# Ledger of designs, part 57: designed miniproteins, single chains

Each design is a single chain, and the fold is of that chain. pLDDT is the mean over its residues in the fold that is shown.

## One batch from the design tools (miniprotein)

Design m2083
Fold by ESMFold2-Fast:
Structure m2083 (fold): chain A 64 residues (1-64)
Amino acid sequence: SPEIERLREEIERAREELREAEEKYREYKETDPRKAAIYLARMLALRSEIYLLERKLKELEEEE
């Protein structure tokens, strides 16, 4: 299904962005707390996005 493929691609993108944000959060946590807070907020937003996308993917896969 093109919709399932698109969702898998979106999840993969969000997971890569989350990994990058986690690396930046670790880098800045000790040296720049304000920059660390920006990446922490981004991580929380990405985790929420991944949760919703994975839930939608599961709903579509369960209909097959």
Scores: mean pLDDT 86

Design m2084
Fold by ESMFold2-Fast:
Structure m2084 (fold): chain A 71 residues (1-71)
Amino acid sequence: ALTDSELEVSMLRIYYAVYSTIIKEAEEQGDEELAEKAREEAIETLERKKKESKDEAVIKEAERLIEELKK
């Protein structure tokens, strides 16, 4: 069974995967406004999750995913 920590990390990765897909699809379609909005919303969500967590593994994964979205 997944630990609470592993479950939270998995949830962050799902958020990242969903937003990454939206960003890529928007960029492919030439919708730069949608791509930018999706990137900003994803970063804000991950920053909030990072602030709400007391789990170092969750905090580190959120930080890693935020940096990936900024590239």
Scores: mean pLDDT 83

Design m2085
Fold by ESMFold2-Fast:
Structure m2085 (fold): chain A 60 residues (1-60)
Amino acid sequence: MEEERRALERMARRLTEETGVEVTPEQVRDFIRADPRLTAEVARRLGEEELARIAEEYLR
């Protein structure tokens, strides 16, 4: 639970920096639910391997 929350917060911050638009950890969680495969790919490209792993668990 704590590792997941931390990964979501890091990804939200990274996406905010890359896009210039505020992204929240809640929105990252919604991205995982909507398209876990794409979210995992984007996370891996940004070096967020822990979030990629979390998203891939949604494919199981």
Scores: mean pLDDT 80

Design m2086
Fold by ESMFold2-Fast:
Structure m2086 (fold): chain A 105 residues (1-105)
Amino acid sequence: GIIKEIEELGKKTLEAAKNGNVTLAKENLDKLVSLASSTTDQDALNIALDALHKAALVAFKNGNEELAEIALEALEKLQKTFPGNLDAEIQLGLANIMLALLKLN
């Protein structure tokens, strides 16, 4: 089902992020955002946000500004799709990515 597919994309995104593979991380994030945006399942959306937060943290630890920007764009797309549902979690994710970008500079 969709939840398993989002979980697998989240794992692939995190592995790509840990390896510094920006292209692969972006491909998996784009798929994850598309699937999360196609569902009203709160659990699926929470799994997607967790994967984004973890990718942002890895980008911060590795000094990968490009990956941090990609994660920020993914969070902004989810916020536009679900403006009233997870604002607090999206804001926290954005704050973590912004903090990562500031520490890279």
Scores: mean pLDDT 75

Design m2087
Fold by ESMFold2-Fast:
Parts: C-alpha cells; sequence; structure tokens
Structure m2087 (fold): chain A 86 residues (1-86)
C-alpha cells in the first residue's frame, strides 16, 4: 500500500474527529506523494469547508473531479460549497 493512501486515511480519521487542521496537513502530505490522489483532494476540500473557507473547498473539490469525474460525493460537496458562497 502506498504512503499516500496511509496519509489519506489519517486525513479522513482527523476529519471525522473534527480536527480540521490535522486533516489538512495529512491530506497535503498525501497529495505531495501522489498528486493524482482524488480522495486526498476530497478530504482537503471537506476540511476547508468545515473551517468556513468555501472558496478553497471549491478549488479542492474541482481538483478531485478533474482526477475522478465520476465521484458523486465530490459533485455534491462542490454544489454545497458553491451555495454557501452565494
Amino acid sequence: MTKALFYTGLARYYLKQGKYDEAIRYAEKAIELDPNNAHAYLVLGEAYFKKGEYEKAIEWYQKALEIDPSNKRAKELLEKAQKALA
């Protein structure tokens, strides 16, 4: 299993615990190791969304969809973040 998958798992773990800065840190580590890890971008976007940084959340959700256009969760979260800015 790649180190990127391990860091993505840690990012999800911290996101679930409400530790958004730690989630961001580990998601960024996953992306640094594997820039095509769509799931890491999704977690990064969700962490920024939870912090109220909706423009950053949109950027990362769009990146996740660029890598995996079939990701329904990323589409739903992108729509929610766009609505939060409106």
Scores: mean pLDDT 86

Design m2089
Fold by ESMFold2-Fast:
Structure m2089 (fold): chain A 92 residues (1-92)
Amino acid sequence: TKEEMLEKVNEIEELLKYAYENGITPELQLKIFDAFSEVYRGLLALNAPPELLQLVYEMGFYTMKAIYTGDKEYLEEALKLAKQLKEAIKAL
């Protein structure tokens, strides 16, 4: 449901904030990408517009950039995208 997707996006925001403050462990990385996969699959099941799927993809891209570069500012970009995704889901 739309409500379940909003809860999952809230979880993603909290995980990304935690990663920004504490760094990304392998366990946290798995948790974050599992949450991305759950949101992506849920949006597909809701027949969400491709634009919302693109937001999830971009969140994953910036999170991966943060991991590979060590630059946590990419996590701030991922967080902005998560907030944008939340508003887009509310508008469905």
Scores: mean pLDDT 86

Design m2090
Fold by ESMFold2-Fast:
Structure m2090 (fold): chain A 73 residues (1-73)
Amino acid sequence: LVEEAKRLAEEAVRLGVEALRTGDEKLFEEALKLEEEVRRLAATLSPEEQQEVLRHAAEAARRARAEAEAALA
């Protein structure tokens, strides 16, 4: 379950960053839906497992944002 939450969090981050690059409102909507699903899954996890998922998502977000910013510059 933790691995599933981590995968969905990565997907949400990927779509969110792509939405920022393209300005596509549909992609923002899809990213938000995935974030909501991740939060629902996280609610069934222990606090330690939730922290692991959040750290994974945060690291993925930092990498994706750096790449998107470099591409736009």
Scores: mean pLDDT 75

Design m2091
Fold by ESMFold2-Fast:
Structure m2091 (fold): chain A 75 residues (1-75)
Amino acid sequence: MEAQKEKLIKEAEEIKKEAEELYKKTTNPEAKVLARSAIVKAEEAIEYARKGDLEKAEKYVKEAKKLLEEAKKKA
């Protein structure tokens, strides 16, 4: 369980960093909105993982990944 928690936190932190870089570099308003949403979901995933709610953490990581991929397509 602890290894899964650390994995989810690391994955969410990586998504957050990529989304922050995309948000800073993109000029497309739709891509900015999606990137910001990905950051928020990644932050929620980290908080749920730290609280031990790994099911919600995994769900939010998955949502953050989808938002980041959509943002990359629009950027």
Scores: mean pLDDT 85

Design m2092
Fold by ESMFold2-Fast:
Structure m2092 (fold): chain A 62 residues (1-62)
Amino acid sequence: MISDELKAKALYLYLNEGLTYEEVAEKLGISRSTAKRIVNELFKNPEKAEEYAKLIDEVKAK
């Protein structure tokens, strides 16, 4: 349901911009609970860090 691109954008805003879950949710048009789940999901699955890094590079290039 939630795209990997949206997950990458949420984590970028949280880690690079230092935004709160509420501010990330506002920028992406999602709920605070969804933003929190996205960030927590990525922290629980560190093996996805490389996949996530590739998505961030793609988002930055555009």
Scores: mean pLDDT 71

Design m2093
Fold by ESMFold2-Fast:
Structure m2093 (fold): chain A 70 residues (1-70)
Amino acid sequence: SPQLERLKSLLEHERRAIADTQAEIDRLQAEVKADPENKDAQFQLLFWQNVLGAMEGVREELEKRIKELE
């Protein structure tokens, strides 16, 4: 179904965005561990962790909708 194909496309896009966001979080976590006084890295880490949480919510909703149509 076109709807199912669109949802699968959106899920693939979201999974890639999550992977990219996780890589950025991992990089920032390494920076914070190397320099715990780096306030800019700490702020960016907090920001990206919040973004990741929102993205995971979207992924879960897409996965649920796909399962309902399969």
Scores: mean pLDDT 89

Design m2094
Fold by ESMFold2-Fast:
Structure m2094 (fold): chain A 66 residues (1-66)
Amino acid sequence: TVTVTNVGSKPMVDLAGRVLAPGETVTLPAATARIRLLPDGTLVVTDEATGRVLLGSADDVKVEVT
């Protein structure tokens, strides 16, 4: 699995209209989860199974893969 935790003080945006607030965690299937770091420091986490997309600063996000 891929566990994404917002460890910063800034919310991550879910493009499905939900916000991952500071201290919140979401778990995604490892097989369908995709993680990208953009050159501007934006972390993009997508779940291909659900179409979920999380956007936030890489400095504010902890990602654990198990």
Scores: mean pLDDT 77

Design m2095
Fold by ESMFold2-Fast:
Structure m2095 (fold): chain A 55 residues (1-55)
Amino acid sequence: SEELRKERRELALEGASVGMQILHAIINNAPEEKIEELLKKLEELEKKLRELREK
């Protein structure tokens, strides 16, 4: 459906945003805990994208 396509696009854009945050954290020597938190967010977004694809 059109709604599912829009939701997938929004999640993909959010994933790109989190990816940029990870790059910024690495460049600025952020604590490992911060990087791990951002990686968990990225994994969660990928899971949501896969679930939407199945609907």
Scores: mean pLDDT 81

Design m2096
Fold by ESMFold2-Fast:
Formats: structure tokens, sequence, C-alpha cells
Structure m2096 (fold): chain A 60 residues (1-60)
């Protein structure tokens, strides 16, 4: 998957997180990851963010 595809999936996963504090923290991270200019680093960070968002939702 491209970084852009992973960021879209991460955004959707973040929207499913119900805890407003956790969701806000993940939204801040999404914004930071989107500003990474190196494509490889951005993709890796997007993959990690998607996993974190899914884990946060699973912990609810």
Amino acid sequence: ATAEELLLEARRAIEEVRDPEARAALWRRLDEVGRITDPEARRAAAEALLAEARAARAAE
C-alpha cells in the first residue's frame, strides 16, 4: 500500500476510536505523519499509526 492509502485507512481507524483524548492524540500524529517528506519514512510512520489506531479501538 502507498503512504496515501495507509493514511486514509489510519484516518478511518482514528474516526472509530471513541475515547476523545485518544482520538485527539491520534489526529495530532496523523497530521505529523502527513508532513514527513521522505516517502519511505512517511509510509512506515503511516503503517505504525494505523496499527496504533486499531489497537486503541481494540482496547475499548
Scores: mean pLDDT 85

Design m2097
Fold by ESMFold2-Fast:
Formats: structure tokens, C-alpha cells, sequence
Structure m2097 (fold): chain A 85 residues (1-85)
């Protein structure tokens, strides 16, 4: 319940940090490093979503799903920038 929401909050903070790094990234190497970290966050958010569904925590499911979608949007934006380089 509340412990899953705290984990979602910590991952949201990491996503915010990655979004700021993405804004400052100038090279393909920097973008690839940010993508790798975003893919790790995607995996963790997916696990949290799965756990929330198994225990029936509807609030944690909603928050983890939103987090997963935001991470996937960031990965898509990184891939589009990599295509330009």
C-alpha cells in the first residue's frame, strides 16, 4: 500500500532528474547513457505495477502506470533525438 507509493515517489524523482539531463544532453553518448538509466527505471516501474496489481492496491496501480507511461514517453523522445545524430 503506502510503501509502494513511496517507491513510486522515489522513481518519479529519478525520472525528473533524467528529464533534466535529457534537456542538457548534446551528444549521442550522453543520450545513450540517459536512455540506459530510463530503461532501468522502466523495468522497475513495470515490477511495481505488477506488484500493485497482485496485491490489489488501486492507487499504487494508477501511480505506477502513470510513471511507466512518462518513462516510456522519455525513452521515445530520446530515440527521436538519437535519429537526428
Amino acid sequence: GEKLLELVKKLKKKLKELKEKFKKAKTAEELKKIKFEAEILEGLAGILLGVAKLIGDEKAVEEARKLLEEIQELIKKIDEELKKL
Scores: mean pLDDT 87

Design m2098
Fold by ESMFold2-Fast:
Structure m2098 (fold): chain A 55 residues (1-55)
Amino acid sequence: SAKEEAKKKIKELYKQALENRDDFAHATSMVQEMTKLAIEYGINLLEVIKEVEKE
């Protein structure tokens, strides 16, 4: 579903933000895109973050 694809994209963006955390501008851009997707598809960002941290 579109929501499942959005959740997958949010996980990818979060992992990319973590990899580039020393590049504040890049990390901020990734977080903004994650937030936009989460709002549009009704996804809980905190739960997605916890899933990535558990992996």
Scores: mean pLDDT 77

Design m2099
Fold by ESMFold2-Fast:
Structure m2099 (fold): chain A 108 residues (1-108)
Amino acid sequence: LELFARYYAAKGDFENAIKYYEEILKRDPNNADAWAGLGRVYELKGEFDKAIEYYEKAIAIDPNDANAWLALGKVYEKKGDFEKAKEWYQKALEIDPTNEKAKELLEK
């Protein structure tokens, strides 16, 4: 199911991507990857407040997923909240010091 949800999201078929992620979460509401996947779909749709809600759900389940913190930071950056973006990039780097994307975003 996650493979199909990611496939449809990558193709821009957000309706089918959302349906597959919702089916995953109906079976396992603690699937952090599925919550993060919904966050990414809504981010791609430009619905940044929804993206933030779903990334925050993913982080609540798995707070050590540096990529979820990085994604949350990128959504705040897209909203123009650069201070929040920086805080979350810093958190991603704290969790995974080898995260190249977080380093690039913080090293200026």
Scores: mean pLDDT 81

Design m2100
Fold by ESMFold2-Fast:
Structure m2100 (fold): chain A 84 residues (1-84)
Amino acid sequence: MREFSEEEKAVIAKLAEHEIEEGEELYKQGKYEDAARAYRSAGEVFEELGDLESAGRAYRLAGEAYKKLGKYEEAEEMFKKAEE
C-alpha cells in the first residue's frame, strides 16, 4: 500500500475527527449502532495513521456505544483495542 504523505495524513485525520463528531451527534440522538460504527471506523483510520492515542479514544467511544446496545462482547473488544 502507498505510504501516506504529510498532507494526505492531515486530510485523513480531519475526516476521522469528523466521523467522531458525527458519532457524538448520533449517540446524543440514541442511534447507538450508527454511533458505534462511526467511532469504530474513526479508530481504524487513526490506527492506520499511527495515531494510537486518537485511535484509543475512538475505540473507547465505540465500546460505550456498543454497551448501550447491550452488545457487551463487542464493547469489550473495543475497550481492549483502546488500552495500550
Scores: mean pLDDT 82

Design m2101
Fold by ESMFold2-Fast:
Parts: C-alpha cells; structure tokens; sequence
Structure m2101 (fold): chain A 83 residues (1-83)
C-alpha cells in the first residue's frame, strides 16, 4: 500500500493527516511514515473506525501485538506519534 492510500484510509476513518517534508533520506522517512501509519491504524481500530481486514498484511502482526499489549495493560496505550 502506498502512503497516499494510507492517508486516504486515515482521512476516511476521520483522522487528520499532515504531510511532512523530512530532509534525511527516503529510508528514514519511510520508517517514520510506517511508524505513524501503524500507530494511526491501531488508534482507528481501537475506536472501531476501521476493521482489521482493512489493515495491510505487513502491519497486521504488529497491530495484533499492540492490541494484546493494550489488553494486558487494561486497554491503555499511549502512542507517541506525529502524523
């Protein structure tokens, strides 16, 4: 899935996505984008704004782990992410 497709999915789920220009190389930017997308997808899933089957396969395992962690911690997770 491309960043544009992720942005559209997040916006359709009711999230505001801010495009950031980062000077630092494509690899570092891609990792930041992946982290932001993962956190936003997790938040959307918790708020029932997106269904699990809409999450790309590459993020499903990580999202599942975040859900397990939230359940263990009494459903409290703080995500330090910039979108």
Amino acid sequence: MTWEQYKKLLEEAGYTVTDKSVDGGDEARNEEIKAAVLGALYQALVENAVTFDRIPREYREKVTQLVIEAHKRGKEIVLDLEL
Scores: mean pLDDT 52

Design m2102
Fold by ESMFold2-Fast:
Structure m2102 (fold): chain A 70 residues (1-70)
Amino acid sequence: SAEELVKKMVEAIKNGDEEEAKKYAKELVKLLESGDKSAQEEIRKVYEEDPELGKKMEKLLKEALAEMKF
């Protein structure tokens, strides 16, 4: 689920494991590209609770998207 992927990505970021975080970011990008609204909502919640963490998450999502689609 999107919620589970966001949780795992957040934990990987907190642990400094950027490669693990990027793996989850790629799975989240697949959900976003498929039109999964839940992925966008879970990402927004991270920004509301911890804007700095949300910013780090967005950076990894942009990097994953660039590698996969553009």
Scores: mean pLDDT 79

Design m2103
Fold by ESMFold2-Fast:
Structure m2103 (fold): chain A 56 residues (1-56)
Amino acid sequence: GEKEIKELEEKARELFEEARRLLEEHPEDEEARLEAGILEGLGLIYLGVASLLRSK
């Protein structure tokens, strides 16, 4: 339902914010770049699922 969709969107937002923070705190760290990429990928998956559930 709508509550589950909002929870998925909120989780995606948190993941994107964490990724941005990692890149800001460690701009030249290769490991931080990889970790941020994984977090952004997960965020996109959460948004994709939320979008599918919003088919209206």
Scores: mean pLDDT 84

Design m2104
Fold by ESMFold2-Fast:
Structure m2104 (fold): chain A 70 residues (1-70)
Amino acid sequence: HMEELEKEIEKFREKYPKEEVDRIIATLDAMLDATYAATGRPRPSEEQRLEYHVKALKAWEEVDAIAAAK
């Protein structure tokens, strides 16, 4: 499953400017770190972290598409 998640992320880097994709991922990682630190809960697994990256990128693409349509 991790290989599939990594392939999905790489597709975003091929489709969009790498700098933008990397900034989204970095921002999400910073938010996750801050959230887990604030709640005292253990950090997500590597697989779960990649799942969050894919979800964030898909959400960003959807929002960008909606904004472009207006």
Scores: mean pLDDT 74

Design m2105
Fold by ESMFold2-Fast:
Parts: C-alpha cells; sequence; structure tokens
Structure m2105 (fold): chain A 71 residues (1-71)
C-alpha cells in the first residue's frame, strides 16, 4: 500500500541520515540503495510529487555517502 511504502522510505531516510552523522558511510550508502530500490520498484504506485521529492532526497544522501567513502 502507498502509505506503507512512504513510511518505509521515510524510516530508511532517517536511518541513513543517522548513519551519515556518525560517519558510517558504508551503512548510509546501503540504506540509501535499499530506499532507492524500493522507490523505483513502486514508482508507478506513488504520486509523481512524492516520487520526485523522495528521489531528490535519496540522491542527495547517496552523494554524501559516496563523498564520505572517497576520503
Amino acid sequence: MEEEIIKQLEELVKQAKEALEKGDYETALKLVNEAIKLLEENKDKLPTSVYLSMKKELEELRKEAEEGLKK
């Protein structure tokens, strides 16, 4: 269900942000990749505005995790 998918995505985003704050870039990247997979698998079931906002946030978090791993 749409609402359950959104809630799961929000929880993964929260966990990824907490991992980034701790400097755990590997865990953050894993969580972001899981969230991106969930988002893409359900893109046709989500409102376009929700899909685009979540995609933007996840791409930003992925970039931060990847930059952290390069150091």
Scores: mean pLDDT 82

Design m2106
Fold by ESMFold2-Fast:
Structure m2106 (fold): chain A 115 residues (1-115)
Amino acid sequence: EVVVVESGGGLYQAGGTLTLSCAVSPSLGSGDSVSWLLETPRGPVLVALNGNPASGVPDRFTASASGSTVTLTISGLQTEDTGLYYCGAYGDSLDGAGAAGAALGGQGTQVTVLS
C-alpha cells in the first residue's frame, strides 16, 4: 500500500518562506515522479514536478527530492500563494510489479499567507 503524507501547512507571513514536505512510502525509485499542485477556483494547477518548478511558476518556487521525501519551498511569500496544496506520487515502484502509472495524492495541505 502506498501512503502519501503532506505537512508544512498553516499560517505564514507575507515575505517569509514556506516549506511543504511530502513523505511517500514505499521509497521513491528512478521511475517514480512526484508533483505539487495548487487547487484554484479553475481547478488544480501544477506548481512543481520532481525537483523542478513547473513552467510559468515564479522563480521563488523551488522543489527538491531526497529519498522518500519531496519538498516544495516558496520564498518571498505573497497573499496570492494562499490555497490548498496537494502532493501526488506515481510511477513504476508505486503501482505494483513494474507497471506504469498509478496517480496517488494526499488530502491536501492548507496554506494561508497573512499580509
Scores: mean pLDDT 72

Design m2107
Fold by ESMFold2-Fast:
Structure m2107 (fold): chain A 62 residues (1-62)
Amino acid sequence: SAEELAKKLEEAIKAGNREEALRYAQKLIDHAGREFLIEVLERLAKEGNKVAEELLAVVRTL
């Protein structure tokens, strides 16, 4: 589900695992679309997570 993929993405981002974060971000786009991924990344970036900020910048340019 989108919710399970979002959970895995959040876990990878909080762990600082960029490779896993990118993998789950790609899966989440395929399953739920870019806008849903942006919502997840914006929340984490607002919390101060640097990996989420970096991924959000990339996703916004797509």
Scores: mean pLDDT 83

Design m2108
Fold by ESMFold2-Fast:
Structure m2108 (fold): chain A 67 residues (1-67)
Amino acid sequence: WFNLGLVYEALKKYEEAANAYEEALKLDPSFEEAATRLELLLGTRGDQIPEAKSVELKAKLKELFPN
């Protein structure tokens, strides 16, 4: 899943990349690299991701990595 997210980013498919990183975190909630990548994607390319999805993913990241 994590590698799939990287491939989607390279293809500029940012919503699909976000979904792939979310799945990586679902399989390993301690996967800090996937969380960091997802946070950066939402911060830099959030305009390319539906707002509802962005809000949901940010909430999930806060739940898994509150600080």
Scores: mean pLDDT 76

Design m2109
Fold by ESMFold2-Fast:
Structure m2109 (fold): chain A 81 residues (1-81)
Amino acid sequence: SAEAIARIQRLAPAALAALSPEVLAELLRLSEELEAAEDPEEKFRLAERMIELIRAAGHPELADALAELLEAAKKKYEEAA
């Protein structure tokens, strides 16, 4: 939703600035795997892993907003299949 996108845009800059170099490196690695993946189901699994890393790093509000967008994307994919 537009509300979820607005929350991500508001929360993401501060969250990214607060992440440890180790968490940032893992998110970058997962992002590269997601870009390389061709299977939508694999992309969804990689996105879920990234969201859980953000949650574990202490940013649950950002993780919740990202999860809402991912759930919407999954529903659109299932409806198109």
Scores: mean pLDDT 83

Design m2110
Fold by ESMFold2-Fast:
Structure m2110 (fold): chain A 65 residues (1-65)
Amino acid sequence: SDPEKQKRILLASELSLREGKPFEEMLEFVEKLDEKEREELLKEILENSTPELRESLLEQLKAIE
């Protein structure tokens, strides 16, 4: 029910898949970032995603917001 928590979970999940690291490690990393750093990270993920993954991520973000 907390949109910020759901966004952090989404970012951590994508980083875990991309970096091959445990979800809990990526979640801790994302939680230590400020809002600007999280926005920059989200932009990087979207820009480096396939069109299909980008569409999926944008749909998930829309459901959170």
Scores: mean pLDDT 79

Design m2111
Fold by ESMFold2-Fast:
Structure m2111 (fold): chain A 71 residues (1-71)
Amino acid sequence: MKEKEEISRESRRYLAQVRAAQDARAAAWVAAGVLTPAQAARLAALQETGEVLRYIGDQIDKELERERKKK
């Protein structure tokens, strides 16, 4: 009965480590001016969907294009 929950806990621990790495990456992107703090917060919210990389890539491309057009 509890064996599946133990496997699930191991997966959750692994995902927590991945999330920590993603948070560090998002902070680095904010420091580099690639992401806004608001975009970094959205990245954290979308980690659970597994679509984070696709979403961030698309948002970065669109935001950079908009900023270039402003200047």
Scores: mean pLDDT 65

Design m2112
Fold by ESMFold2-Fast:
Order: structure tokens, then C-alpha cells, then sequence
Structure m2112 (fold): chain A 98 residues (1-98)
């Protein structure tokens, strides 16, 4: 399911990618990767606040999820919150160095 969602995302088929990731979350609400991938779709659509909520769910499920921390930093940068973005980037790289 997640691989097919990634294919749809890469093809710009965002609505279909959302449907697959929402289905994955319904099957396993603890699937941190599905939450992160759903956030990536909404970030690509410019819905940064919603993307941040999904990335936060991913990091609560997996606090060592480097990509989710990195993505959260990116959306806070897009929201103009440079200090918060820098803090989340620092956490991402701290995890990578562990």
C-alpha cells in the first residue's frame, strides 16, 4: 500500500495518494510512515498546518523518525517560523548522529 501511495505521489496524483495513505492508517493507526507520507502530500498541496499535524503524529509514534522531524522543520520554514524550523532540523540531525 505505501509503495503504491508513493508512486501516485511521484506522478502528482495527490488525491489518490491521500486515499491510499488514509486506508493504511485505518488498517494500522500506529503506522508512523503512513502518517508522515500523508503529511508529505498535504505539504506538496501547500497545506502546511495540516502537514505539520500529521508529521507530529508520526514523531509521537516514532520519536527517532529522522524524515518526519526534517519534514516538520521544512513546513515551519514555509510558515515563516524560522526559529522553530531550525530547532526541528537540529533534532533531525541529532537523531541521524545517534
Amino acid sequence: MLEKGRELFNEGRYEEAVELYEEAIKEDPNNAKAWNNLGEVYAELGKYELAAEYYEKAIKLDPNYFIAWLNLGKVYKELGKEELAAEYYAKAYEILDS
Scores: mean pLDDT 85

Design m2113
Fold by ESMFold2-Fast:
Structure m2113 (fold): chain A 62 residues (1-62)
Amino acid sequence: MSLEELSAETPALLYLAMGYAFYKQGKKDEALEWFDRAIELAKQSGNEELLKLAEEMKKKIE
């Protein structure tokens, strides 16, 4: 069950947080995987701020 108003942003934020957590642990490959997921969801939801943050974080650890 998906609520359009919350569901699209909540998964993207969770993926971004997971990527950041793995990055802090030095798990670069796993962090990149979560950031890629966050980027796709941010694009689908039209969340430009989240998209930019995910792309910046990916660029820094790439």
Scores: mean pLDDT 74

Design m2114
Fold by ESMFold2-Fast:
Structure m2114 (fold): chain A 90 residues (1-90)
Amino acid sequence: MSEAARLTDEGVKALYEKDYERAVELARKALEIDPEDARAWTVLAKALVKLGKTEEALEYAREGYRLAVQQNDTGTASDAAGAMGLAEAA
């Protein structure tokens, strides 16, 4: 398993545990290794919505959506679309 994928998985766990600052740190590290990790962009966006950084969250959710669609990752695309909706409603 790639290091980027492992960091993204830890970021997803941090979101589940509501440790949003940790989720941001893990997602950012994953993106430093693999900037095309659509799931890492989505984790980053979801965490930033919860931290009140809605403008940044919307930008990153759009990038996650774009990459997920290009990669035919329907699960991540759906999650990113959800994150965009949350950021726009905030």
Scores: mean pLDDT 86

Design m2115
Fold by ESMFold2-Fast:
Structure m2115 (fold): chain A 73 residues (1-73)
Amino acid sequence: DWRKIVESLSELEKKILGLLFQKPMTAAELAKILKVSQSTVNKHLTKLEKLGLVERLKDGRYAVTEKGREALL
């Protein structure tokens, strides 16, 4: 249920998902674009990963899952 997922997201988490929808990125790249600390990004990425909306790739980049893509559409 995308509605329940979207309703649980902060503004920053929605921005992270939108950026990752364009392409996989590292936490450092997200932090630079969003002008927040990498620690802040990691906190939100951990929540998004627990929700099944993002996954960490072997190279350290994060990517949106199918569920994460549906949450944005």
Scores: mean pLDDT 81

Design m2116
Fold by ESMFold2-Fast:
Structure m2116 (fold): chain A 69 residues (1-69)
Amino acid sequence: SEELKKELLSLSDEDLIKLIQAQIDYAKIIGADPRVIELLEKALELLKNGGPKEEVVKLILEASELLKS
């Protein structure tokens, strides 16, 4: 959602890393589709390499949509 996108974009890189890691851990616990984990790991890699925050947030949102399906 646009609201969630704005919230994620407002987080510091440190907080966003913690959030992504928590989501990866959660996805593993519930046995989520491996694609969810791949997207979140890609988001984490991009963020650690100083990539564009908007792209990081898009990957997180895509992973969230896959979790709903």
Scores: mean pLDDT 85

Design m2117
Fold by ESMFold2-Fast:
Structure m2117 (fold): chain A 91 residues (1-91)
Amino acid sequence: MIEQEITLKVGESASEEEIEEIKKELEEQAKAVEKETGAKVTVKIERVPLEGKGGLADAKNLAYEAASLAKKAAYEGKEAKITREAGFEAK
């Protein structure tokens, strides 16, 4: 079984609600890849000291892009560890 790993690093200024929404989006994208490719997709969210203007919308877009890369790797018979970083501005 081919395993894909997606890690999204999220700025510390993200709220718990924003993190939960990102996690749900990433989990839904991962499930879609698993159903389409038969690969196992593991998702992780890490909080990091990263400031940036991307916020929730950028984090969701990065989750979608990471899932697309995981799908491509699975089709190529490769295991990938995909990391993306989403900055959040201090409130």
Scores: mean pLDDT 81

Design m2118
Fold by ESMFold2-Fast:
Structure m2118 (fold): chain A 85 residues (1-85)
Amino acid sequence: MEKKATLTDPTGGTQEVIVIETDDSLTIKDLDGNVILEGEKVSDTTYKVKNKILNVEGTATRDPETDTITVTFPELNTTLTITLL
């Protein structure tokens, strides 16, 4: 599945991104095709992810009912929200 989404950073800044979900992975790209986030499926709703820009690991949680993905990076004490369009 490939969908447009809005990425909201911890400061409230937003950018349009492309979300690519497969049976075992999650990839977030910017509109220029650069990979921002890559994840491997851990459970039906959870991915272990890597921020490719900052080179830090986190966890992404998918809520299919609200079409949101919440990404937490413990080392940065930050959370990103991705809302599918």
Scores: mean pLDDT 79

Design m2119
Fold by ESMFold2-Fast:
Parts: structure tokens; sequence; C-alpha cells
Structure m2119 (fold): chain A 66 residues (1-66)
């Protein structure tokens, strides 16, 4: 579960970087992959609280990039 959350966070940050570069299609693709990893983490037994915390940290870092 931890590895899946980490991958979701990394992809969220990469999506923000792609968006800053003007690559909207790549940002959308990376964002969808991040959501898929968060979903897999839930299925692997991660709590909704852990997923929300991980997503929140990634969102904060993404906001600082944009």
Amino acid sequence: AEELLKKGQELTVQAAKALKQGDTKKAEELGRKAEEYYRQALEAGASKEKVLEAAGKAQKEAAEIL
C-alpha cells in the first residue's frame, strides 16, 4: 500500500510539472495514473485517511510548482 501511495504522489507532482510546461495532455494522463494508484492502494488495504493525507501532500507540492 505504501508503495502505491508514493507512486500516486510522484505522478501528481509530475502532472503539475507537465502542466507548468504547457503539456496539458501529459498532465491529464499522469493525473489519471495517479488516481489509479490511489485506487489500487485502497484495494490493497490503505485507509481513506492515508490516501487523503498522501493526496493532500502531493496537492500542496503541486500548488507550489504551479
Scores: mean pLDDT 80

